Designed miniproteins, single chains, continued (3). Designs and how they scored, part 64

Each design is a single chain, and the fold is of that chain. pLDDT is the mean over its residues in the fold that is shown.

## One batch from the design tools (miniprotein)

Design m10355
Fold by ESMFold2-Fast:
Structure m10355 (fold): chain A 105 residues (1-105)
Amino acid sequence: MKLPTPEELEELLANTRQLLLDGARNVINDEDIRNQLIQELQDLLARAKAEGASPGLIDALQAALDAVENKDAEALAEATHRLIAELLREVTGNEEGADYLLEHL
């Protein structure tokens, strides 16, 4: 499978970072959305552990859950970037692309 180049991924990540941060702020400011996301992240984390997902993916899901519970929009946006990188690794096996995304955010 042809994955995006590192340059294309970095540009896409930079362009989406603001959307993720704005989305994270909206989630943190809305109690109903925040509570729903906590439940969804708990379910995803339990499923990831049951299915034997990578430690990196489990850690990223936990970081997202912690960020929502702590009402930290910037931490939630950062955890979402980690989730994208770890999902790329898990689904495609592209460790170099995932590591690049984690290092360069």
Scores: mean pLDDT 76

Design m10356
Fold by ESMFold2-Fast:
Structure m10356 (fold): chain A 55 residues (1-55)
Amino acid sequence: SSESRAILEQVKKAVEAGDIDRAFQLYRDNLGLLLRTDPEAYDEIVKLLNEMLLK
């Protein structure tokens, strides 16, 4: 959905800025929506968060 894609874009911006707290807050606040409406966006967000933590 457009909403889930907007959330993914916000997470990408937070990750690019190195704002780990913001990225995880967006993930937690939107977890249920993402899993229910756009599991592909959920998977991409999880991958981005994991890649950020491994740097």
Scores: mean pLDDT 82

Design m10357
Fold by ESMFold2-Fast:
Structure m10357 (fold): chain A 75 residues (1-75)
Amino acid sequence: VKLTDEQKRRFEGLVRGELLGLRQLLLSQGKSTQEIIDAIREYGDRLLDLYKDDPDRRAVVQRVTDEVIAQVEAD
């Protein structure tokens, strides 16, 4: 399935929101940086499996997951 640029941006926002929400939840629970990174990777991997036949969504999931992990590592 080929996504429009608008659909890609909306999907990117949804994925980023989910991952940042997960980060905030785990931070509130006192989880370590490594535990947060591992949880974000696990969630990203589940999304990649969900969209295995959708290359446009897979590309967004991979990029956003990598960006959020990099942000966690930088903080």
Scores: mean pLDDT 84

Design m10358
Fold by ESMFold2-Fast:
Structure m10358 (fold): chain A 97 residues (1-97)
Amino acid sequence: DPLVEPLTEAVEEVLKKHGYEILDREKLREIVAETLRYPSLPVDPELAAQIPKEVIDEVADAIYEVLKKHGVEVPREVARQMALNILVRAREAGVIK
């Protein structure tokens, strides 16, 4: 999927800006690819609540902008759900610290 690499780069940039270390970029890329296939998959709300709102919002904005640049417009809520899916799964997999 041609969107996977641009989205992975955008997510990585936001995470690094907020002081996160990316321990496994290839695993992060896999999580991004899975989220593109299943953007509406639910996340654990308790795990989501542990992620700072500003990080979720900036990742959601980055996803929205990358998708829009490639001709894919999604509702803000879908971009936010994708951000939550990526961040929760990356944290659970030990991909980000």
Scores: mean pLDDT 85

Design m10359
Fold by ESMFold2-Fast:
Structure m10359 (fold): chain A 67 residues (1-67)
Amino acid sequence: AAAEVAPLIAALGDADEAVRLAAARRLGEIGHPEALGPLKRALATDPSEAVRAAAGEALRRIEAGLE
């Protein structure tokens, strides 16, 4: 795993919506496959529609990068 991905995965569970949103976006930009599980969890369970939308976009980017 890339060292930069682990703290961003942790940030997906942050109390601050803005932190979770930034983490989801950054994980999508990095495109590391270890983020897939955490992002799927955020898409399914996050109370914020903005965070769920960002997680969905990040998943799409990572999956496209794995092709």
Scores: mean pLDDT 80

Design m10360
Fold by ESMFold2-Fast:
Structure m10360 (fold): chain A 88 residues (1-88)
Amino acid sequence: MHQELAELLLERAEQMRKVAEAAKEAGAEEAAELLYEAARLLEEAARAAEEGDLERAEELAAEAERLAREAFSLLSEEEKKKVAELLK
């Protein structure tokens, strides 16, 4: 069973939710929404990995990474600094 991959994906999802919350607190609402969606996709990827559907897990994880990159591109330098401070 692909338990190790599923656990890593769930850990990434949790980290992504923390970044989303920090972005929301920084006032970056659009970026926060994309990061929450990325976390959700990582949770779905973990489920796919547990089911043995590695291709689906890979596709979902790739989409989550795309959304995360889009979210970070929407953050101003000041918002990035606030997010980094909130994650300490």
Scores: mean pLDDT 84

Design m10361
Fold by ESMFold2-Fast:
Structure m10361 (fold): chain A 71 residues (1-71)
Amino acid sequence: SKEEAIELVEKALTLARQLRAPGVDYLEKALKAVRDGDYETAIEYLRKAIELLGDTPVGETVRRALEILEA
């Protein structure tokens, strides 16, 4: 659901901040966009975050959110 996607973006942002991971700014912009119902903009920022995060636990959480938003 869209609500589950929002929760996953929030979890990814929290984890990224704790780990001082790259892409925090993209995750913050994605969270704002998804809360505003702007899913197209959210998807763009989540894809940019994944490029920086790669195959990491944060990146995996972001991919799960992206999969829900693109469904």
Scores: mean pLDDT 86

Design m10362
Fold by ESMFold2-Fast:
Structure m10362 (fold): chain A 94 residues (1-94)
Amino acid sequence: LTVTQSPASVTVPEGGTVTLTCTASGSSTVKRFLWFKQFPDGSRTLIGSVPASNPTLTLSNLKLEDTATYLCRAYATDGSSAFGAGTKLTVVKP
């Protein structure tokens, strides 16, 4: 199981909207993706769960504190799981 996240990095102004996408490749079917916010200390918080039929996380009304790496984890029907490499989101003042 391989998970690909897009975009790899993105910069968005405060108040903006961004859509993050996951895809998985492998012989096993993925039913859901879990989304995590990863902080600079390496800690992670679960922020969402999306079906594989719509594997996007949309973040709107962005704030400076939303600046983080966002990780996607896939779970396949064979019990395998994998993280993507992450999307580095930077929120900037306009």
Scores: mean pLDDT 79

Design m10363
Fold by ESMFold2-Fast:
Structure m10363 (fold): chain A 77 residues (1-77)
Amino acid sequence: ARAEAEAALAEAARLAEDIGRRYGAEAVEAAAEPLREELEAAVEAAREANDAGDWEAVREHALRLRRLLEEVAALAG
C-alpha cells in the first residue's frame, strides 16, 4: 500500500522532470495553464492524503497527477 503510493508519486515526479527537460520551462508553463487548477488540486489532495496516512488516496491522486502531466506533455509537444 505505502510502497505502491510512494512508487506512484515517484513516477509522477520523474515524468514532470522529464517533461520540463524535454520541452523547457516556458513551453511547459504555457501547456499547463489550461490544466493549472486541476494540477494544483491533485497536488494538494495527494499532500493531504499523505498527511493523513491514507496511502490508497495518495496512490489515486498520484495516478491522476500522472494523467494530467501526460496531457501537459501532449500540449507542449
Scores: mean pLDDT 82

Design m10364
Fold by ESMFold2-Fast:
Structure m10364 (fold): chain A 70 residues (1-70)
Amino acid sequence: SNAEKEALEKRRKELYKEIGEGIIDLVQAVYDVILKRNPDLSPEQRAALEAERDAAIEKTKKNIEEYLKS
């Protein structure tokens, strides 16, 4: 039935959002570990890693938003 198909598509989008949120949390945790394990990094090197982290999170958010529009 169409109702069953709609329910499955809704659940798929909900799962994609949950997975995306988990990926964001994982990216954050990975960069936090890298920064913690490298306390001797210069302020410039730390800023570059933080910018890389922020870019990765932003890309993931954008991918989630685009999937949810489909």
Scores: mean pLDDT 86

Design m10365
Fold by ESMFold2-Fast:
Structure m10365 (fold): chain A 93 residues (1-93)
Amino acid sequence: IISELEESLKKDPNAGIYASLGELLHKQGKYEEAIEYYEKALELDPKNALIWAKLGETLAKAGKLEEAKEYYEKALKLDPNNEEAKENLAKIE
């Protein structure tokens, strides 16, 4: 599981594996660690709307609603058809 993803990162670091680690940590309620891995994913793939949206969701769960709004808006600017980001942005008020 998480250890297998960490071993994969040692061999070939990529945005997808970092994002997967972020998602797994988010599901475990480890939002600060999840944010760190999503930020690493965005360093490798800064135009990935899905990662921006997932980081926004994690920020919202961490109570950082203003930052979450900004990141959802970034995701929608990159991909206007991102239904998850649009729905979550609408709920964040």
Scores: mean pLDDT 78

Design m10366
Fold by ESMFold2-Fast:
Structure m10366 (fold): chain A 55 residues (1-55)
Amino acid sequence: RPASPATVERVAAALAANADRPVSQRELAEALGLSVATVSAALRALEREGRVVER
């Protein structure tokens, strides 16, 4: 159920690369070849680390 550290870093990198525009969990999943559930788990991990505060 927890996202791997590698997956969390890939999601973080994709968010940073798209800092100039809004991106959805679905767009991140499509771009990274991951499931939406995996992206959601990675975003949850980043939020717990204080790296993402998106609502």
Scores: mean pLDDT 72

Design m10367
Fold by ESMFold2-Fast:
Structure m10367 (fold): chain A 76 residues (1-76)
Amino acid sequence: MSALAASPALDPLIDLLMEDNERARKVSELIRELVQAYRAGDKERFEEIKRKLKEEFGLSDEAIDQLLAMYDAARA
């Protein structure tokens, strides 16, 4: 069993999901699109989605980078 003590970025995302289901769905959709843009090498779309996550949903650069790192680790 692994302890995920090193993923503080997930706590704000979980709180967001529990308090506002519509906002949570939009965040999940944007994260999916962010990952797709990252994988496709679409830098313009990647930066636009990252900006929306930061400005509209209050995610930090660190939180977004952590989510991407976890996604890459799961694929590798």
Scores: mean pLDDT 69

Design m10368
Fold by ESMFold2-Fast:
Structure m10368 (fold): chain A 74 residues (1-74)
Amino acid sequence: RKRVIDLSSIPGLSPEEKAELEKLLQELWQALENNDFEKAKEIVEKLREMMPSLPSEARGVVERVIREAEEWLK
């Protein structure tokens, strides 16, 4: 089953930021499921680039996802 992270509960995210994060998270998990590690690494880098512009609570969620993805890439 695919993990769905409900970004609607995070205050301070615009609808556009929520949509972009949701898309990147879906693409990340799909890449990992398909063993497309190069694509997964590219998505992780995009998430890292977005972190400085996100609210602190959203950064915490994204950081956790990145750590989980990096464990899959080992």
Scores: mean pLDDT 74

Design m10369
Fold by ESMFold2-Fast:
Structure m10369 (fold): chain A 55 residues (1-55)
Amino acid sequence: LDAEELIARAEEALAAGDAEAADRYASGKVTAGLQQGNQEHVERGRALGLAAGRA
């Protein structure tokens, strides 16, 4: 999955109430962003991870 697919999957999982799947995809997005030096991808992934982790 590319970085945009990861964010789409995370958003879909979050909307479905699957916080675990959303966090998994969001973490993948952060990792991809860090490896590519793309801060936007890191920030978007972290925001989704925070949303998934709020309980």
Scores: mean pLDDT 72

Design m10370
Fold by ESMFold2-Fast:
Structure m10370 (fold): chain A 53 residues (1-53)
Amino acid sequence: TAEAQKHYWEGLKAFGEGKYDEAIEHFQKALELDPDYERAKRALAAAQKKKAE
């Protein structure tokens, strides 16, 4: 869970910098470690939407 949180925060940093591919990778890793991580699920969806325009 600590590792999942770490990936979640790294994903948020990448997302804020417009690095959506990097953000997606981090959010996916967070969900691999913690599949019930609702905040990471929502963040992943947002990052995918931004990448798709």
Scores: mean pLDDT 83

Design m10371
Fold by ESMFold2-Fast:
Structure m10371 (fold): chain A 68 residues (1-68)
Amino acid sequence: SLAEKLKEIAEELNADPRMKAELVGDDKIVAKTTLPVEKQIGIVLRYMGDYPELEVTLKGDTITISAK
């Protein structure tokens, strides 16, 4: 399910101590990070490539992943 997929992604992101990913409801991840901006962009591009059905956005220090 979408909720299970997002939960697995959130757990993967939380493996890095510089990431704090939270599943909001069953349909969205909000991840705050202390990573440099170039590493944040790298994460966004990676998840956009791996999950084309998901919307991945970056605003400041926050990465949001949700269904399109």
Scores: mean pLDDT 83

Design m10372
Fold by ESMFold2-Fast:
Structure m10372 (fold): chain A 66 residues (1-66)
Amino acid sequence: RRAEVERLLEEIERLAEEGAPVSELHRLARELARVLGIRSDADLTPEDRKILARVGDWINRALERE
């Protein structure tokens, strides 16, 4: 799963830099959460929270473009 997480993170970052729609970034963020096995906040490790925080920052930057 580590290689899948890395690939998804790289794809989300690339799409965010390219100005992809928030809906597309949200779709990939949900896929990332599934790969991490996150069903609730109780399942989040500190490392998972850092990953999701980075993705959230990219989505927030995309929202500021609209």
Scores: mean pLDDT 71

Design m10373
Fold by ESMFold2-Fast:
Structure m10373 (fold): chain A 60 residues (1-60)
Amino acid sequence: DKKEAEAQVKQGLKEIKELADQGENELAIDLAEKLIEYAKKNKDEKGVEQLEKLKKEIEE
């Protein structure tokens, strides 16, 4: 279900930001990679883009 996938990605984006804010950058990146795979399987192209952008920001 695309709508359920979008909701999971939205929640995951919040969790990734919280981990990065706490300095847990490696955990934040790992979670982002797992959610990118999940979003790709559910054809949530916008979610993939948002997750990849956030991952890149954390890696910088």
Scores: mean pLDDT 81

Design m10374
Fold by ESMFold2-Fast:
Structure m10374 (fold): chain A 59 residues (1-59)
Amino acid sequence: MEEALEGLRASEELALRVGDRDTAERFRRALQLAKVDPEKGLELAKEIVQEAARRLAAE
């Protein structure tokens, strides 16, 4: 689980690097949710990560 948070942070940074503010904002929302409900926050984070990875792979 701690690895998932680290990956989330890295993904957020990557999104900011490529200028995807929208994706970065979604990551922040997931992180905030994880603070209240880690289960739901992590679930959302995983979905966002997969979507971002898909976009990068498609390019």
Scores: mean pLDDT 71

Design m10375
Fold by ESMFold2-Fast:
Structure m10375 (fold): chain A 81 residues (1-81)
Amino acid sequence: KGKEYYEKGNYEEAIKAYEEELKKKPSAELYANLGIAYFKLGNEEEAVKYFNKAYELDPKAALEADIELGISLIVKGVEKL
């Protein structure tokens, strides 16, 4: 499971596992986890894409995955409010 790889700091393996889980059962939590894993690897562009997908599906689940990082990614994705 992707969470196991993420907890061990294996972010590349976590991304692969989350992508496979996403193909089988899409969810806001999986999109958010994928975004966070990409951010940990320094790929902010992919992180923003996946986190925006998570937020579109379920804003609460996306923010709860990582509240601080979630807010930062949303702010980067939103030009103005």
Scores: mean pLDDT 70

Design m10376
Fold by ESMFold2-Fast:
Structure m10376 (fold): chain A 87 residues (1-87)
Amino acid sequence: SMQDLISRAIGLVLRGIGLLYEAESLDPATRKQVEQLAQEAIKLAMEAMKLAEQGKLEEAEKLLEKADELLRQAQDILDQARAQQAQ
């Protein structure tokens, strides 16, 4: 439903913002990679909300899937960097 897609988009935006905050503790090169992925995911999630409000539910879902994939990539980079720092 439109409400489910909007709820998912809000969740992805909040997760992206969280990753941006967590990335501040990383080295500049790794931070830049996480920031670029998180910012792109936030942009796609916001675009998906707009498409969902216009009734373009299939298009919105595709953008949410892409945003989720980018956030997973950002999280993996963050987790790997933190694991290396903990050694």
Scores: mean pLDDT 88

Design m10377
Fold by ESMFold2-Fast:
Structure m10377 (fold): chain A 74 residues (1-74)
Amino acid sequence: PEEMAKYLTERAEALLSRGEKLYKQGKLEEAKKLYQRAIDLAQQALDNDPDNEKAKAVLERAQKNLAEVEKKLA
């Protein structure tokens, strides 16, 4: 479970980083999809390790970034 949480967290972090790069380029719809995927993986990581601080941080950041991109698309 802990090893799986680490793997899922690293994948979520990579997607979050990629989404942030696309957001800075004005590719809002693509950034939104990556943030949604990062949220899903970070939630799965927390299901495996609820105390994983890195997964919590990735989840919170991805959720904030998703809200911001949705605001710009509305």
Scores: mean pLDDT 87

Design m10378
Fold by ESMFold2-Fast:
Structure m10378 (fold): chain A 72 residues (1-72)
Amino acid sequence: SPREEGERLFREGLRAFQAGRREEAYRLFVEAGRRFEAVGDRELAATAYVLAAGTGTPDEEELLRRADELLA
């Protein structure tokens, strides 16, 4: 399911982040956020986007705005 796929991607993102693979973690968290958003899980989507923003990405501001919109 899209939720199970989102959870898998999110866990892979956490492992990549802990291993110092920041670019990989970013991609995994963004994809996880999209999957959670597709199933209407706004809190998990927002969490994934916040973690993606934390990887040192150029689109940090856009990701944080998206997370804020999901939590409003």
Scores: mean pLDDT 87

Design m10379
Fold by ESMFold2-Fast:
Structure m10379 (fold): chain A 66 residues (1-66)
Amino acid sequence: SKIDEATKKLVEETGLPEEAARAVVLLIRLGYSKEEINAFLKDNFGVELTDEQFEKAEKIVKEIEK
């Protein structure tokens, strides 16, 4: 699926755990902010996206939302 492709690409670009990367892809698609996504990631995976990682994730998600 497009989500699985985006998830794999985000893992390769950021080194995030696969489940965390999948959550990021889905939350960006749903329109959540960087701050909301980082709160979720902290609570569930103990990680945060840097601004650079978030920009990479946004770009990846836009590629699948044609």
Scores: mean pLDDT 84

Design m10380
Fold by ESMFold2-Fast:
Structure m10380 (fold): chain A 78 residues (1-78)
Amino acid sequence: VEEIAEEVVRLAREAARLAATDPERAVELLRRADELAREAGELARASGRPEDQEIVRRALAEVQAIVRANAEALEAAL
């Protein structure tokens, strides 16, 4: 779960870095991050461990913060 959650955040950070220069690629990275986030959420729920659920929650919160900080560029591409 940790590895997938870390990958989700990594993709979101990469998307943020590209948001102003290549918004279409940034959107593609965010779409992949969304797919992995869904998988991570399912795995965390299946694990029954509150630690896994917390890891996913924190990763999603970080992604949301990144998206909000880059909203103008990302919204133009979405």
Scores: mean pLDDT 74

Design m10381
Fold by ESMFold2-Fast:
Structure m10381 (fold): chain A 81 residues (1-81)
Amino acid sequence: SAVDEAAEAFRETARLAYRLVKEGKMDEAIALLQAMRDRLAGVPEAAAHVEKAIESLKKGDFEAMEQHLAEAGRVAAEAGV
């Protein structure tokens, strides 16, 4: 489904952010998620999930980051974006 495809695409973004952090590129990982949040400004619930993912990333909680991004993707797809 489009919802499942969006959730998986956002999980792939989480994996990219994790790889950037492991390479010492924390600022690039944060910028990647901030750009995603800004892109979703028209869907406040999805943008809020990306903001939670950014906070999880800053705390080193990569599992929570991936879960929040997957939920952001699902909410965005349900909103038709």
Scores: mean pLDDT 87

Design m10382
Fold by ESMFold2-Fast:
Structure m10382 (fold): chain A 85 residues (1-85)
Amino acid sequence: AAAQAAARAEAERLYAEGSARVQEYVDRLIKAGHAEEAMRLLLEALSALRRLRDQVEAGEISVAEGRARIEALLAEVEARTDALV
């Protein structure tokens, strides 16, 4: 119970932090004139972040593994943004 509650709290925090960082890249792409690519990136990244949040909440992966996978996802999002801007 306590461990599950702690995992849920960390999963929600990781999701919120990841979503905010994705929104920053989306905003940069929109300002650069890539609105269609920005919307595609947003939908793909938010879907992946929701899946990672659910996996951490379910105990399928650790909080540390979830954080590492989110950082890898954000690095991919940054690379895609940098390639267009």
Scores: mean pLDDT 83

Design m10383
Fold by ESMFold2-Fast:
Order: sequence, then structure tokens, then C-alpha cells
Structure m10383 (fold): chain A 70 residues (1-70)
Amino acid sequence: MKSPEERIEEMRKRADEAIAGVTDPALQERLRLAVEAIEKLYKEGKITPEQAERAVDSLIREARAAQAAA
């Protein structure tokens, strides 16, 4: 089992890599804020690690779909 810190770092890295390819600055900002909100909820114990990972994976899929559409 990974520590909470390691999970956050991995989620952040994966999200940042996917979001960096988004050319729409408004969408890029919204996705980054969503990742920060997920990290905050996880750090505050309001969501499980599995819920946090699922939410981040959804954002990564959205970012990649935006890249493909551009």
C-alpha cells in the first residue's frame, strides 16, 4: 500500500502531464483547480484514496479527450 503522500505525488504527476497538453488555457486552469480540490478533500479525509484516484483518472481522460479534439 502506498502512503497518502506517494499517492498524491503520483496523481499530481499523472494529472500535470495530461493537463500540460491541453491548449485551451481556461480548460487547463479548470482541470488544475479540480485536481487541487481532489487533493484537498483527500488530505482532509473527506474522500477515500480510491475515490481520489478515480476522480483524477476522470480528469486525465477529459484532458486527453481535449488534446485529441484540438
Scores: mean pLDDT 78

Design m10384
Fold by ESMFold2-Fast:
Structure m10384 (fold): chain A 68 residues (1-68)
Amino acid sequence: SPLLEEVKKKLDEIVERAKTLSPAETNALIMEAAAYVTEVSKTLSEEERKELSEYFSKKLRELLEEQE
């Protein structure tokens, strides 16, 4: 769906931004991203929610592996 694609794009943007920030600022961005995903999930189907959750988890894993 267009909404799911838009959210994925937003998450990519957040991850890229997080790479240039301090650990504290990165943590704040991650919490904001998690809240955003939760809110958007209310407008998505159950199947789309699972897909978004998996995508978000993948992005977080990659980001955390790059953090010092």
Scores: mean pLDDT 79

Design m10385
Fold by ESMFold2-Fast:
Structure m10385 (fold): chain A 65 residues (1-65)
Amino acid sequence: SVESEAAARIILVGTAVETGKAEVRMENDTLVVTLRDVSEEDLKLVEEAKKYAEELGVKVEIRIE
């Protein structure tokens, strides 16, 4: 549902931003998370948030630069 997708996006964005090493943007219907100088622990948190968001119907792409 739209509400579930919105909640998933908020959770994913919050998780990525809290790492302090992420840029988040929307490209069409996909939420793109770009990580720079990210630790393995931070990457794991973002990947777990991605799985949660995808279960709620949100398309997520993680990029490492």
Scores: mean pLDDT 70

Design m10386
Fold by ESMFold2-Fast:
Structure m10386 (fold): chain A 61 residues (1-61)
Amino acid sequence: MLPDEREIKEALVLIGIAILKYNTPELTPEQKRLLEEAERALERGDVDKAMEYVRKAFSLL
């Protein structure tokens, strides 16, 4: 069975967080804050808000 849209978005958010944490040598304080907010949004089940924070963190690269 294909994963639903929510599961795909959640996976993309987790991958995005991992890329920023493990493949970026120096995260800015703003990028760290955005990643913390993304993780909190995931804990609340707010996948769309988590994705927004990850996109904002990537936009600062």
Scores: mean pLDDT 77

Design m10387
Fold by ESMFold2-Fast:
Structure m10387 (fold): chain A 85 residues (1-85)
Amino acid sequence: SDTQRRARELLEQARKLMEEGDYKEAAELAMEAAMLALRSNEDKQSILEAIGHILSGIGLMFFGDYKEAAELFMEGAELALRGSE
C-alpha cells in the first residue's frame, strides 16, 4: 500500500541519517515510519509490540537519547510492517 511504501521510504532515510550522525532527525523520521506502519497492521501482537517500542522511544527522546530512540522506532516500524501482511 502507499502507507507501507511511505513507511519503508522513511525507514531508509532514517538509516542514512543514523550513518551521518543526525540522530534526532533519524528518530523523528523513524517514529513517523512506525506510526504509518501501524495503519496497515492487522496483527494484534505485532501492533502491541510496535506500540511498546514507540512508547520507549518517546521516553528516550525526552532524555535526549536520540540514537537509542531511533533504533527503537526503526524496530517498531519493522515489527508493524511484518504484521501487516
Scores: mean pLDDT 82

Design m10388
Fold by ESMFold2-Fast:
Structure m10388 (fold): chain A 108 residues (1-108)
Amino acid sequence: AALEEGQAALDAGDYERAVELFEKVPDNPEAQTLLGIAYYKLGDYEKAIEYFEKAAKQGNPVAYTNLGKVYYKLGDYEKAIEYFKKALEMAPSNPQAVELLEEAKKKL
């Protein structure tokens, strides 16, 4: 219930409510990725990185794309490129990671 309710809150743009709900299942790998997204939307990049790193360690390839997005937002384009490359290494058919990688390279 908490995962489904949290996803509904995230989809509705209620990021604070999404955080509250996902924090009820903190060891769930999907909830860790969604917590990272919610914190990213709230502008809490430090917490976003923390949760995306936890999700990445659990083997979630989407977490690497999201880590790249956070570092890009912080202006760390070298780190963004590293994470986008890691995302493509785990999931080569990822058009979003390809696009973001090329965009980050243009900033160097």
Scores: mean pLDDT 84

Design m10389
Fold by ESMFold2-Fast:
Structure m10389 (fold): chain A 65 residues (1-65)
Amino acid sequence: MTVEEILEQAKRLIEAGGDPRAVSALAVQQLIEEGHEKTAIGLVSEATGVSKGAIRKQLRIMLGE
């Protein structure tokens, strides 16, 4: 998937009533798998409105760190 497709999917899921933090963390995981690790959190934060700090915290929980 492209970066734009991942971000648009995340925005649509949140608009449909998805949990913003969970959807944002999943979008970051997808971007990392596609090789966009350094920019993933910033791009998702701008697209979904969830803070970078909240995404980082959720991501650490999901990764078991």
Scores: mean pLDDT 81

Design m10390
Fold by ESMFold2-Fast:
Parts: sequence; C-alpha cells; structure tokens
Structure m10390 (fold): chain A 60 residues (1-60)
Amino acid sequence: PLTEEHGRRALRAAEEALASGDKAVARAALHEAQYLIEHGGTEEARRLGEEAKRLAEEAI
C-alpha cells in the first residue's frame, strides 16, 4: 500500500524539483504526488501527497 514512507519520498522529489528548477523533474514529482493523493492508503500519506503537489506545482 502507499504509506507515509511513499509520502515522504514524494515530498523529497518535489523539494528536489523546486531546488533544481528542472521542469521535467517537476512534472514527474507532480504525477507521483497526484497518484499518492488518489491512492494513498493513509491520511498522512495523502497529506504528504498534497504538500508534494503544492511544491511540484510551484516548481513548474
């Protein structure tokens, strides 16, 4: 299942996208965040997905 660890990984990917300024990395991070929001097995996983989505969208 998609857990808090998946959420933390998505958040790190989004932070990397924001730091790098690479739009391809940002799009990949956004896709992972959106998938986690839709399929996250826990509320915390989905919350981390929402935060990752916010950062990835900022990076685009």
Scores: mean pLDDT 81

Design m10391
Fold by ESMFold2-Fast:
Structure m10391 (fold): chain A 60 residues (1-60)
Amino acid sequence: MLEVEATFDTIERAIGAALAAIGLHPEGEVRLEGNTVHFRGADDAGGRAAVAYLKDAEAS
């Protein structure tokens, strides 16, 4: 199982990132706490894509 936490400068960016992660892995679990997106999903193509996306988005 893959897990990632990504923190953003604004809640609007965090919401956008959470929605994108859901789109990449609809069966994954996404929680939003303020500016932080918590993702948990299967170690499959969708889960890996969601983790990579969130890490890249946080770094930007």
Scores: mean pLDDT 81

